# Ledger of designs, part 2: designed miniproteins, single chains, continued (5)

Each design is a single chain, and the fold is of that chain. pLDDT is the mean over its residues in the fold that is shown.

## One batch from the design tools (miniprotein)

Design m16038
Fold by ESMFold2-Fast:
Structure m16038 (fold): chain A 94 residues (1-94)
Amino acid sequence: MEEARRLVAEARELLRRAREYLKKAEEALKKGDLEKAKEYLEKAQELLDRAAELLDRARALAPRDPEVLEAEQEAALEAMRLSILKKELEKKEK
């Protein structure tokens, strides 16, 4: 339980940083700065991948912990946002 909560706390910090990069990517896309948008999306992806690894470990330790489930839902939402912004980037590169 304590180890799972530590992993969740670390994952949530990574998710917070990923959200900041996703916001920067959205702003860069609005300004037409496709190179900066791509850079921020790549940084967000790296942070989300690391958060997912920590949450997989947390779930293995405490599969019914509400904090683990909530953090997994937060991670899934940010992964969806990343996917949407990647599609917007592809449209603007045409």
Scores: mean pLDDT 86

Design m16039
Fold by ESMFold2-Fast:
Structure m16039 (fold): chain A 100 residues (1-100)
Amino acid sequence: SKEIEELLKKYSESTDPVERVSLMGEIVELILAELKEKGAPQDVLDQVEANRKAIEARLAELQALEPDKGDPSVAARIRGLVLESHLLLGEAEALLRKVG
């Protein structure tokens, strides 16, 4: 929770798409760790791990696109990857809230 709050603050202060998606991945990893400590059901743990891996895949794609970010179509795809990663983070946060 404290560590999650610190990373959420860094995320809110970042304007770099690569840094933002990287921070989202770190936050989901901490959410997974907290869920494990709270004894969350295995299906919940599996879902959050899937979201973490999905964010990692989007980070890798974003890093590959970064050199071409001056192209409007590439810039649009980068924005899409950031938005998709944000939604995956939101799902993990919702699961953490349900577990308590």
Scores: mean pLDDT 89

Design m16040
Fold by ESMFold2-Fast:
Structure m16040 (fold): chain A 87 residues (1-87)
Amino acid sequence: SHEERAVESFKKYLEELLNSNLSEEELRRAVATAGQLIIQEVRRGLLSREAAEKIIEILREVSKKLSPETKKIVDETVEELERLIRE
């Protein structure tokens, strides 16, 4: 489905960011931007609760590989997504 492709594309994008020779600041900005786009898609009803839950799991796994400062941004994105899907 479109949602399955969106979830897989998001996972692939984050994996590519982690394997890129980006500065810590560039990685942080990229992660923040990706998180904001996903939040907007959930708010607009373009991603189901089930797709959002899968993205939350991906973000939790990715956060384990990040610096504390970048991890904080991912954790904040997870908290916002969890809030949105509870409503």
Scores: mean pLDDT 85

Design m16041
Fold by ESMFold2-Fast:
Structure m16041 (fold): chain A 68 residues (1-68)
Amino acid sequence: SLEEALKLASEGIHYAQQGKYDEAAKLFDEAASLVSGEVAELFRKAGDYARQGKLDEAERLATRAFSL
């Protein structure tokens, strides 16, 4: 569900802020799998940026998904 995806994305942001980028990316990918459309695309891109260690970009994209 969207609520579950947003919870996973919030956890992903928390792990990314701690420098745990691989775990953050996994959480963003899981969040994307629970939704579709633009929200899923934002979470997939957040995961890609997290894998690159780009915290600000990952957080920005994940946070945009919360603005529905």
Scores: mean pLDDT 84

Design m16042
Fold by ESMFold2-Fast:
Structure m16042 (fold): chain A 65 residues (1-65)
Amino acid sequence: DLDLAVLELTAAVLSTVTGMEIRVRLEDGAAVIEMPLVDEEKAKEIEEQMRRVAEQLGLPLVVRE
């Protein structure tokens, strides 16, 4: 799945830069990301970047802990 591959690559880059564990999957036509929400500043930055990518792929973004 090309959409999943793009999301996984983006998450891997963000994980490397931020040090946050980020998991990505596609569920019911949505991009789902799972990450610790303890660092709100990093979580917000990750969410914003992933949302931009998901939007370009035509997918809503769901964030879970």
Scores: mean pLDDT 81

Design m16043
Fold by ESMFold2-Fast:
Structure m16043 (fold): chain A 62 residues (1-62)
Amino acid sequence: DEEVDKLGEEAAKLGLDFGLARGIASNLLDNGATPEEALAVLRAAAAGDHEAAAALGREAAK
């Protein structure tokens, strides 16, 4: 999925492992998150803010 790959690439630029970032993005999109919501989770995770990443992920899930 091109969208998952693009989200993984953006997260990799922020210091996340590409494979991990792609996995997180795929899971979020499969659960009804928008690409913008998925990117917000990845940015929080890359910053080391695991609490914000978890909260954003819960809000994005439908």
Scores: mean pLDDT 80

Design m16044
Fold by ESMFold2-Fast:
Structure m16044 (fold): chain A 68 residues (1-68)
Amino acid sequence: MTVEVIADLGVDTPEAMQKVQQGLQQIKDYAQQGDLDKAKQKAKQTADDTGSDVTLKVDGKVVAEAKP
């Protein structure tokens, strides 16, 4: 299973980038554990908290898209 998490930042600051990176890692961890519901919830939370568009892909397929 290949898990990819992508974020497009609404604000390009080092602080926002760091928070996004931490959120993306948690989303990836949930998805790799098979907990797609928690991965989707964390994607939406990360999008809302950082103003970023967050996309979750599993095996090359888009599974979730979260926007602020």
Scores: mean pLDDT 79

Design m16045
Fold by ESMFold2-Fast:
Structure m16045 (fold): chain A 89 residues (1-89)
Amino acid sequence: DVAALARELAELAARAAEALGLEVTEEDREAAFRYFLGLLSALPEAERPAVAAEARAVLEAAIAGDLEGALRGEEALAARTAAAVAAAA
């Protein structure tokens, strides 16, 4: 269920932002949900769990205070999502 994955990632993104001391509004949560929903929907179905798992790991690292790990994971995730979206096009 792509909507369930997108909602999970949006909630983790909100928690990561809050862990970094940022104010998170309900509009921010909705924007994050729509972003992840669009991203996951653009991916081939087979790639969605792996991309979601990598995104989750990045966000969980940020929540845990491992900002270096989160930044490294974000770069890897960005490269992977770009490749998966390009393959779907």
Scores: mean pLDDT 77

Design m16047
Fold by ESMFold2-Fast:
Order: sequence, then structure tokens, then C-alpha cells
Structure m16047 (fold): chain A 80 residues (1-80)
Amino acid sequence: SAMERARELIRRAEEAAEAGRYEEAAELLREAGRLAGRPEVGEAAAEILLLLARGEDPTPLNEAYLARVRPEAEAELAAR
């Protein structure tokens, strides 16, 4: 299923990030978001990861992300 493939891409993104391959991890998160029908969530996660990897403050983007997607993420979790 698309959700199972999205989960696999998230696992690969975690592995890439642990290995210091942050750009690869970001692209995998974007693909996972597209596959899950939430490209905006994947894009936000990728950008937050890249900011953290560069030692930059992700707070403004993280706050916007949580305000935008938290209710949708909770609804998606309830539908699983």
C-alpha cells in the first residue's frame, strides 16, 4: 500500500540522516509525503531536518508546521 511504502521511505530517511546524508534524507521525506497524499507535510519535515543539520533554528518553521498539520495528522492517525 502507499502508506506502507511511505513508512519504508521514512525508515530510509532516518538511516540516511543517521549516516549524515541529510539531503538524501530530505528527498526521501518529500517522497514519503507525496505518497501519503500530504506533500506539504513532507516538504516541511525535509526543511526542518535540513535546518537542524546546518545548526540553524527551525523554531519558526516548526511552529508553522505544527499549527498547520497537527490536527490533520491526528485525524490521519485516528483513521489508521
Scores: mean pLDDT 73

Design m16048
Fold by ESMFold2-Fast:
Structure m16048 (fold): chain A 59 residues (1-59)
Amino acid sequence: MELYRAVKDFEGSGPSTLSLKKGELVEVLRKISEGLYEARSLETGEVGLVGESYLEKVE
C-alpha cells in the first residue's frame, strides 16, 4: 500500500478533487500525471485527485 500523509490543508474544488486536512492519511491509487495523484482518504473513504505537493510518503 502506498501510504501518504497530507502536509497541509487542501480544500477540493471542481469535480473529482479530494479535500484533505493536514495530517490526514491517504492511500495513493495511481499517478494521473506529473504532480497529480488519484488517492483515497483513510479517514473518509473518499477518492479523488490531489496534488503531489500536498503529500509526503510515509510507507
Scores: mean pLDDT 77

Design m16049
Fold by ESMFold2-Fast:
Parts: sequence; C-alpha cells; structure tokens
Structure m16049 (fold): chain A 60 residues (1-60)
Amino acid sequence: GMEVYRAVVPVPKTGPDDLELRPGDLVELLEEVDENWALVRSLVTGETGLVPKSALERVA
C-alpha cells in the first residue's frame, strides 16, 4: 500500500527540487534519498519534490 506521511511543520521551497508543504499536508513517500531527505508526492497538489524527513510524521 501507499506509505503516507503528514507535514508537522512548514516546509519552505529553498531549491528547485524542493517541495513546499504546509502543516497538515499529506504526502506519499516515493523514496528515501538519504538519512535526512525524502522524495515525496503531495496528495494535495500531486507535485513531487524533496523534503526533510524531520518535517514528516507517518500516518499510514
């Protein structure tokens, strides 16, 4: 099944590959890029990008 996380803090878009998130936004985990960063898809917008793993809480 889809691995789903929620943003627990605002995530600013600081680079071209980054995804902007608001607190409460749901994302699908696509891949763990490294220990600190994940590639996710927003379930709100459908956009894909990098977010810090520390900003995410698993919900499903």
Scores: mean pLDDT 85

Design m16050
Fold by ESMFold2-Fast:
Structure m16050 (fold): chain A 61 residues (1-61)
Amino acid sequence: AWEEAYAKAEEAKAAGDLETAAAHYRQAISAAMRAGDLEAVLRAGREYRAVMEEIERQRKA
């Protein structure tokens, strides 16, 4: 379910593994879309965008 992918993304983010977190958030978005859960899509999408912006900042620093 999308909740499992989301939980894995949260764990990876807490560990500082932003690339793994982004992959799991993307998985959560895909699963939420399949389930028709628009709130979950928006929630996971916001976190995915934030993680991708942080990855870009770290790579440019």
Scores: mean pLDDT 84

Design m16051
Fold by ESMFold2-Fast:
Structure m16051 (fold): chain A 62 residues (1-62)
Amino acid sequence: MTPKERQRLEGEILLALGRIHASLGMKEKAIELFEKAAELLREVDPEAAEEARRLKEEVEEE
């Protein structure tokens, strides 16, 4: 697996965990996970990074 493939997979996992924590009302943890996902995905999957940032904003608005 290339370093970029690994970084993308890690970002996707963090994004999924963030969504799960958000659905459980764990807002602070969800925000942290979305931030980490966005950082990892920024260079390898900009679209997924944007999704992570949007989900973070949505949780912050609650």
Scores: mean pLDDT 81

Design m16052
Fold by ESMFold2-Fast:
Structure m16052 (fold): chain A 74 residues (1-74)
Amino acid sequence: MSLEELKEKIEELSKEAIEAIKNGDWEKYKEIVKEIRELEKEALKQIKDEKERNEFLSFVSKETGKQVQTLLEL
């Protein structure tokens, strides 16, 4: 899977995680977060360039922030 495909899948799963939070489906939320972490780990393993790594970490921080914000709004 390419870095762009990994980022797209992480973004899609992040949206599903937000829906699970809003629905109170904690089992689904935990499973989605686990899958996101596996994809993040795979992306970091593939990245060799510092610029690309920093851009990916910024992306991850932004997506995680959306989940945290949703939790705080409950």
Scores: mean pLDDT 84

Design m16054
Fold by ESMFold2-Fast:
Structure m16054 (fold): chain A 78 residues (1-78)
Amino acid sequence: MEELERLMEEIERLAEEVKRLAEELNDREAILEAEVLLGLAYIALGVGKLINDPEFALEMLRKIKEELRELKRELEEK
């Protein structure tokens, strides 16, 4: 599914950007949060495939992407 692949790529990029910013700020908690959110994205993708519900996976990935964007925004406002 094209949208799932695109969202996952966006999440991977956001997590990497958040980790880079957090490393520069010496914010280890933000690094861990980014890693947890990335892990949850992979779990949501796997669950969506397992239950044959790509819409569930899409919704979960969109929420995780928004949480990563918010985390990045908080770090940038620091």
Scores: mean pLDDT 83

Design m16055
Fold by ESMFold2-Fast:
Structure m16055 (fold): chain A 100 residues (1-100)
Amino acid sequence: MSEAEKLLQEGDDAFARGEFDKAIELYKKAVELDPENARAYENLGRIYYFQGKYDEAAEWYLKAAEIYEKQGKTDLAQRLRENAREAYRKAGDVEKAEEA
């Protein structure tokens, strides 16, 4: 198992316990080592959304969607673009919501 995979598992465990700041740190380290890990970006989006940081959540969801699309996971990519649009709407960023 790679260092990135270990950080992802630790991040998942922290997220499951509601340790959001720790989960963010671990997921950010994981994507530095493995920039194509769509799940880590998706989980970053979820945490930022739970914290009410909707613009940042949308940006992470769009990054995850881009990677899933490249992997042929079209349904996951579409779901994350919808999540990004909803996050931008909650942030009041109507223009970005329309572009997502």
Scores: mean pLDDT 84

Design m16056
Fold by ESMFold2-Fast:
Structure m16056 (fold): chain A 55 residues (1-55)
Amino acid sequence: MSDEELEEQADRWLELLKQDPALASALSKKYLGVDISKLSKEELVEALRKTKEAS
């Protein structure tokens, strides 16, 4: 997986977090197993990497 692809996905999640933090938190818990509202961008990229490897 390229770091550029992971950064693009992270940016999309961060955009959702800015628009609707509660929805972003709920969806990230369902799809990523983590609460992105509590994570830094670095931690979010790491979570996305682990999720893709586990799937």
Scores: mean pLDDT 77

Design m16057
Fold by ESMFold2-Fast:
Formats: C-alpha cells, sequence, structure tokens
Structure m16057 (fold): chain A 91 residues (1-91)
C-alpha cells in the first residue's frame, strides 16, 4: 500500500523495497518461494528450499505460500541485520 511504502522510507528500508520489486518478476506484489530464494541469493546467502519455506511459514499471515510487501516488511522489522539474522532464524 502507499502507507507501507512511506513507512519503508521512514525506516530506511528503501533498498530492500527495490530488491522486493526486482524479484517480484510477475508484478503481483508478492514473492513466491522461488523469488524469495533468488532475493536471498542476491544478498550473498545460499538458502535451501526448506529454509525458504520456514521463512515463508513464519511470516505468511494469509497462508497462500507467498510473502506480500507487508509480510516482507514484518520479516525485515523482526530482524536487526537481514543477512545474519535470516540465516540464524532458519538454521
Amino acid sequence: SAETLELMKELGLEKYLEDFKKFDTDGDGKLSAAELKELLKSWGLNPTDAQVQAIIAEFDRDGDGTLDLEEFIDMLRSLRNPLDDIVRAVE
């Protein structure tokens, strides 16, 4: 939403918004497990399919097996350092 985009700017998370939009290849405003895996790889991580599914299961509030922008922001806000904290959360 527009409110979510403004919140990302205020929190200094704009760089992660650009990554979200880059890997949302179908433009539906959601990241599939495959798209999230490629996003995490772009950050220098090499997650397994099981680790990606664990991240989705933790933050997917609507149960559709994808992360929308608000769920993605909740993931980022729950973590202090996305690179280190995501790896620790799924190991």
Scores: mean pLDDT 70

Design m16058
Fold by ESMFold2-Fast:
Structure m16058 (fold): chain A 72 residues (1-72)
Amino acid sequence: MQQQIDELIQKAKEHIKKGEEALKKGDYKTAAEHYEKAADYLEQLASLLPQFRDQLLASAEELRKKAEELKK
């Protein structure tokens, strides 16, 4: 389980970073896609870490809201 958790954390971090890089380039669509993928990984982490579920889901929701704003 720890290896799976570590992999999901790394994937979420990578997609947040790629989203930020795309945002700096003005590629709002690509930034939104990466933030949505990061949110997906955080939601998967929430299912594996029930003690942090509320925090992880709140972070995922924040990323999804940011992605929706960028799609305008």
Scores: mean pLDDT 84

Design m16059
Fold by ESMFold2-Fast:
Structure m16059 (fold): chain A 99 residues (1-99)
Amino acid sequence: DPFAPLPQAAVDAMLQALDDAINRIKELAEKGEVSKEEADEAITFLNKARDLVRSGTLLDAQVALLGLAVFAHTSKNPKIREVLREAADRVAAALAAAE
């Protein structure tokens, strides 16, 4: 059921993964390893993914995961791609555990 509520533990794990990704992008920007524009775009995207995950439904979490995967493949900066792939893997693992 795509509208079934996810266990709170799964939602919390996904939110933690996205928060860690946001903090990593901020760190990369502070070190000058990514541009401010690239960091701001990635953080805006990650915040939208957080809003989807906070809805607590399987469908919204799957939409967030798909968006993370697409952005990980389309971002021009390899360091941003790495952070987004790690976030996507952690979100996917939390969803798999939420059976």
Scores: mean pLDDT 86

Design m16060
Fold by ESMFold2-Fast:
Structure m16060 (fold): chain A 86 residues (1-86)
Amino acid sequence: YLQEGIAAYLNEDYEEAIKYAKKAIEKYKGTKTEGAALLILGQAYFKQKKYEEAIKYYEKAIELLKDNESNVELAKKNLEKAKEKL
């Protein structure tokens, strides 16, 4: 699920990326995989210009990825970019 979401995102199929990221979140709740899936979900919404949704999922990703400093900084940077678009 996570790998399919990443592949769809890179192929600019943002609807498919959202679909697989949501499946990964449901399947892997409470894991590092959930945090990564939330980040992909935020990125896909950002690319669709759905900035409010992107902000929501970046904030959730930051909370879950607390133990990984570089992933938290990436999510915070993306959150700032999304807020600038509103």
Scores: mean pLDDT 78

Design m16061
Fold by ESMFold2-Fast:
Structure m16061 (fold): chain A 80 residues (1-80)
Amino acid sequence: GLEEVIKYLEEAIEYLKKGDIEKAKKYLEKAREILLEMGLEELAYQLDTLIENLETLIKTYGVEYVIEQIEYLKEQILKL
């Protein structure tokens, strides 16, 4: 459920802080799958866009920018 989505987003943030982009991406993908199963299509779409552009966003804006985007998604989910 949503608690599991939050946990996966938090794991992704921790792997991003460690520079493990591949593991971060795996946890973001797991979170996206649960959001889709729950019918939260708009949140799943935002996360899918982030996943697809993850490496490019890190190279262009830095890892802190990407972490901020994930934190914003967490805030949206927590307000459901």
Scores: mean pLDDT 89

Design m16062
Fold by ESMFold2-Fast:
Structure m16062 (fold): chain A 68 residues (1-68)
Amino acid sequence: SIEERIERLDKRIEELEEEIKKLEEELKKAEAAGDEEKVKKLKKEIEELEGIKALLEAMKAFEERVAE
């Protein structure tokens, strides 16, 4: 059902938010340590996950509109 698809999207979005938060904490530590290579890698990973999250949020918004 559409409701089950929305629930799955919500769960995946929440999981991504938690993963992004953990990576942001690692980024802060890497910046404090002056690890430029790790900072670059973490920033890229965060950007990629934020992009996936935005896509899932757009898909959820579409499913919510169709459910009405």
Scores: mean pLDDT 86

Design m16063
Fold by ESMFold2-Fast:
Structure m16063 (fold): chain A 66 residues (1-66)
Amino acid sequence: MKLLVSISGGPQRQIALTLMLLGDPDITVTKVGPTTYLVTVSGSQERAEALVAELKSDPNITVTEV
């Protein structure tokens, strides 16, 4: 699954999210804009759905499935 993720807020929030995502071996993160990241999730559909739910729970994060 590929996700387009936009983050609002300061650099500390962006760093925290990036570290969280880089901790998962099934996730690849590519910066595509100043506050926009392309997140590729390998592995199971269940893992991808859990990540989408987690990201959507943060009001400073916008997630779009590609």
Scores: mean pLDDT 74

Design m16064
Fold by ESMFold2-Fast:
Structure m16064 (fold): chain A 56 residues (1-56)
Amino acid sequence: VEELKKRAEELKKQADELFNQARQASMENTDAAIQLYQQAVKLREEADKLREEAEK
């Protein structure tokens, strides 16, 4: 349980960092911003799944 919660927090942190990078890139390079957003969304979804699994 504790390991899943820690992994979820780490993935959430990485997703937040990618969202910030995507926001910065969005004004200069749309393709790069899209790639960063897609990765951030994927990490956030993984974090949410791990958190739900830990609470089951």
Scores: mean pLDDT 78

Design m16065
Fold by ESMFold2-Fast:
Structure m16065 (fold): chain A 70 residues (1-70)
Amino acid sequence: PRRVRLEYDAAKAPGAKEAAKGIVFEVLLDGRGQAATAEGELEDGTKRKYVALLRTTPEGAELATGPVAI
């Protein structure tokens, strides 16, 4: 498996203006369409866990869905 870091960019995910700043997903790529979990901070400073689905690309990986708070 390959380990990668994927940074969430709110400008590229419409509707995510309320999402935490600078969410970074660390994942192991050993298949297609894996889930990733990350921790980020909301605008009020509260830390929250996020989950997103991943997709494998020729360049590595990308977020298949916007991050969802859990």
Scores: mean pLDDT 59

Design m16066
Fold by ESMFold2-Fast:
Structure m16066 (fold): chain A 99 residues (1-99)
Amino acid sequence: MVLPSRSEMLLLGGYAAISVGDYEEAAELFLRAAEESTDPVEKGRALLLAAKALLKAGKYEEAIKLAEEAIRLLKEAGASEELIKEAEEVLEKAKKELE
């Protein structure tokens, strides 16, 4: 599509925030992208991106919650095994940081 959706614009904003090290702002933008998404795979992907940003921000408990929700949604939606594994890797990294 020629015009980005609201969720696509928020994803771009999140990636821009990551590029300058604003990981908490990136997580907020990715969470808003998930809220604006009507596709469960897109929503799960945005939640995964938010979890990855929170992991980089040191917000490990929040990263765990979002990664678990992303895994649940992606599995329910029949998302790719690769995407689900990426979410599981984020979950395990966040759990290890709390250990």
Scores: mean pLDDT 85

Design m16067
Fold by ESMFold2-Fast:
Structure m16067 (fold): chain A 74 residues (1-74)
Amino acid sequence: GPAPAPYTLAPREAIGGTRVEGGEVVERPLPPAAAARYAAMVDRLNEILEANRDASAAELGELLLAAVRAHQAE
């Protein structure tokens, strides 16, 4: 069978939160819908960054905010 890694780096989409179980804190992955929304948003933000490499930090901030608003609008 596949050997487990001695350590695991969870991608951001896999980090859902923490809970207490038997006195120990355990992590839960993000719900699939939330993970998909997060991944789609990150991909869109990366496309804007690549398209606007020469933009100022203020201009990038406005573009990223506009993209987040568009992503959340339904």
Scores: mean pLDDT 61

Design m16068
Fold by ESMFold2-Fast:
Structure m16068 (fold): chain A 69 residues (1-69)
Amino acid sequence: SLIEAGYKGAELAKELRAKGEFDADKIEAEAVKRGIIKPRSQERQAILREIGQTLRKIGDEFEAELKAR
């Protein structure tokens, strides 16, 4: 499922970040190589990743506004 793929991807991201890799695109490429996500689902995964990044930016803006008080 997409949730299981996300969980496995998050675990891989933790492993790679511990090794000094912080580039989300490289982590995603490694997940494809390890068979955690399928290459043909790449377009759908890219869209979901973009949505997630947008939501994080909105959250960061709210935190900045709260700190300005």
Scores: mean pLDDT 64

Design m16069
Fold by ESMFold2-Fast:
Structure m16069 (fold): chain A 72 residues (1-72)
Amino acid sequence: MSKESLEAEVLISLGRMYRSLGLKYNDVESLEKAIELFEKAAEKAREAGDDKLYKEAEKNIEETRALKKELE
């Protein structure tokens, strides 16, 4: 695994944590933080050429944006 792939995996994990917090506490700021982390993960996955990880990050961005709209 490249350094960029590892960084992307860590960022996805952090994004999932913030998403869970945002959903549990109805906290839009935590969902916004999750989206930022997933966007950074997508960029790192792209740098690594890791299509699977890039798709995972994209899916998490889409799902989290939809959840944020429901709370707004």
Scores: mean pLDDT 86

Design m16070
Fold by ESMFold2-Fast:
Structure m16070 (fold): chain A 77 residues (1-77)
Amino acid sequence: ETILKEEAIKKFEEAVKKSIEEAEKNGDKEKVEKIKKEYKRFKEMRELLEKLKAGEDPEKAKEQLKKLAKEIKEEEE
């Protein structure tokens, strides 16, 4: 795993945290829930990619990645 990849993940996590704080400050509960849901998917996707890279249950990891990608696409505005 490269330093650039870790930095991208860290920036994304910081952006998520800032977006949640901003939405909470504005009382936008729906936006808070949406951001939390997207962040949870990001974590799941990262774990599945690591499993795929390690060769742990590649078929199952691939299926779960496809499911997550489909859910993201269907909920995209």
Scores: mean pLDDT 72

Design m16071
Fold by ESMFold2-Fast:
Structure m16071 (fold): chain A 69 residues (1-69)
Amino acid sequence: GEEYARKAEEAARKAEEAAKAGDAKTALQHSNEAQNYAVAALSSGDEENGRRAAEAAKRAGEAAHQAGA
């Protein structure tokens, strides 16, 4: 549902903030959180919010990778 998509987007934002600060460990932690919320959103049967959460998880992963995770 919407709540999981919103949490995935929040986690992605925190991953991007940690990456900008050079904190690879924190960026990776938030990336993992975003991925977990994306799985929950997709499992809820809400196609739109599932897709939204999956995009957020991808952004979080890219941020963690840029930070050296």
Scores: mean pLDDT 82

Design m16072
Fold by ESMFold2-Fast:
Structure m16072 (fold): chain A 66 residues (1-66)
Amino acid sequence: MENAERAAEAFEQAAKLAESLGDTIMADNLREQAERAKNETDPELAKRLAELGESTVAALQAQKAA
């Protein structure tokens, strides 16, 4: 459950960043990813989703800072 929760949190953070950048479509898609991540039962896939979510947060933070 830890990695699934971590992935969900990361995608939710990414969604908030996308909204702050004015991309509501991307924000909605990222919230859907967060919801799907909460239901991920494969621990390896959950870990990959957490890493993907965290890298998405980093990319959007870099975009906002530019």
Scores: mean pLDDT 82

Design m16073
Fold by ESMFold2-Fast:
Structure m16073 (fold): chain A 120 residues (1-120)
Amino acid sequence: MTRAEGLLAAGKPEEAVELLEAELAAGAEPTAVLYHLLGEAYFELGEYEKAIEAYEKALELDPEYVEALINLAKAYLELGEYEKAIETAEKALELARKRNNLLLEGEAELVLKKAREKLE
């Protein structure tokens, strides 16, 4: 478990952002996991636009990062971007099914259902 993961688990998203941004500023090689954790920290702070930017950077490094796709769809849902939430959740669902990951499949289906309900 990274130090940033430990801070998020402890309910300290502000400290997690400071740590991850400091690591990037100090020349740490950016990874999909680093940007995903940064996105999760911004999401917990209600900074949904910054969370989206971080998740998109994670997906540039790993386009098949299902957990980042699910969290990106959740961030779009929070911003009222329901069509983007649907499209992103559908991509996550397709990848989760290809991986036979029932847990991620269920999470993607839940986000998809919530986004579709908002368009009714």
Scores: mean pLDDT 88

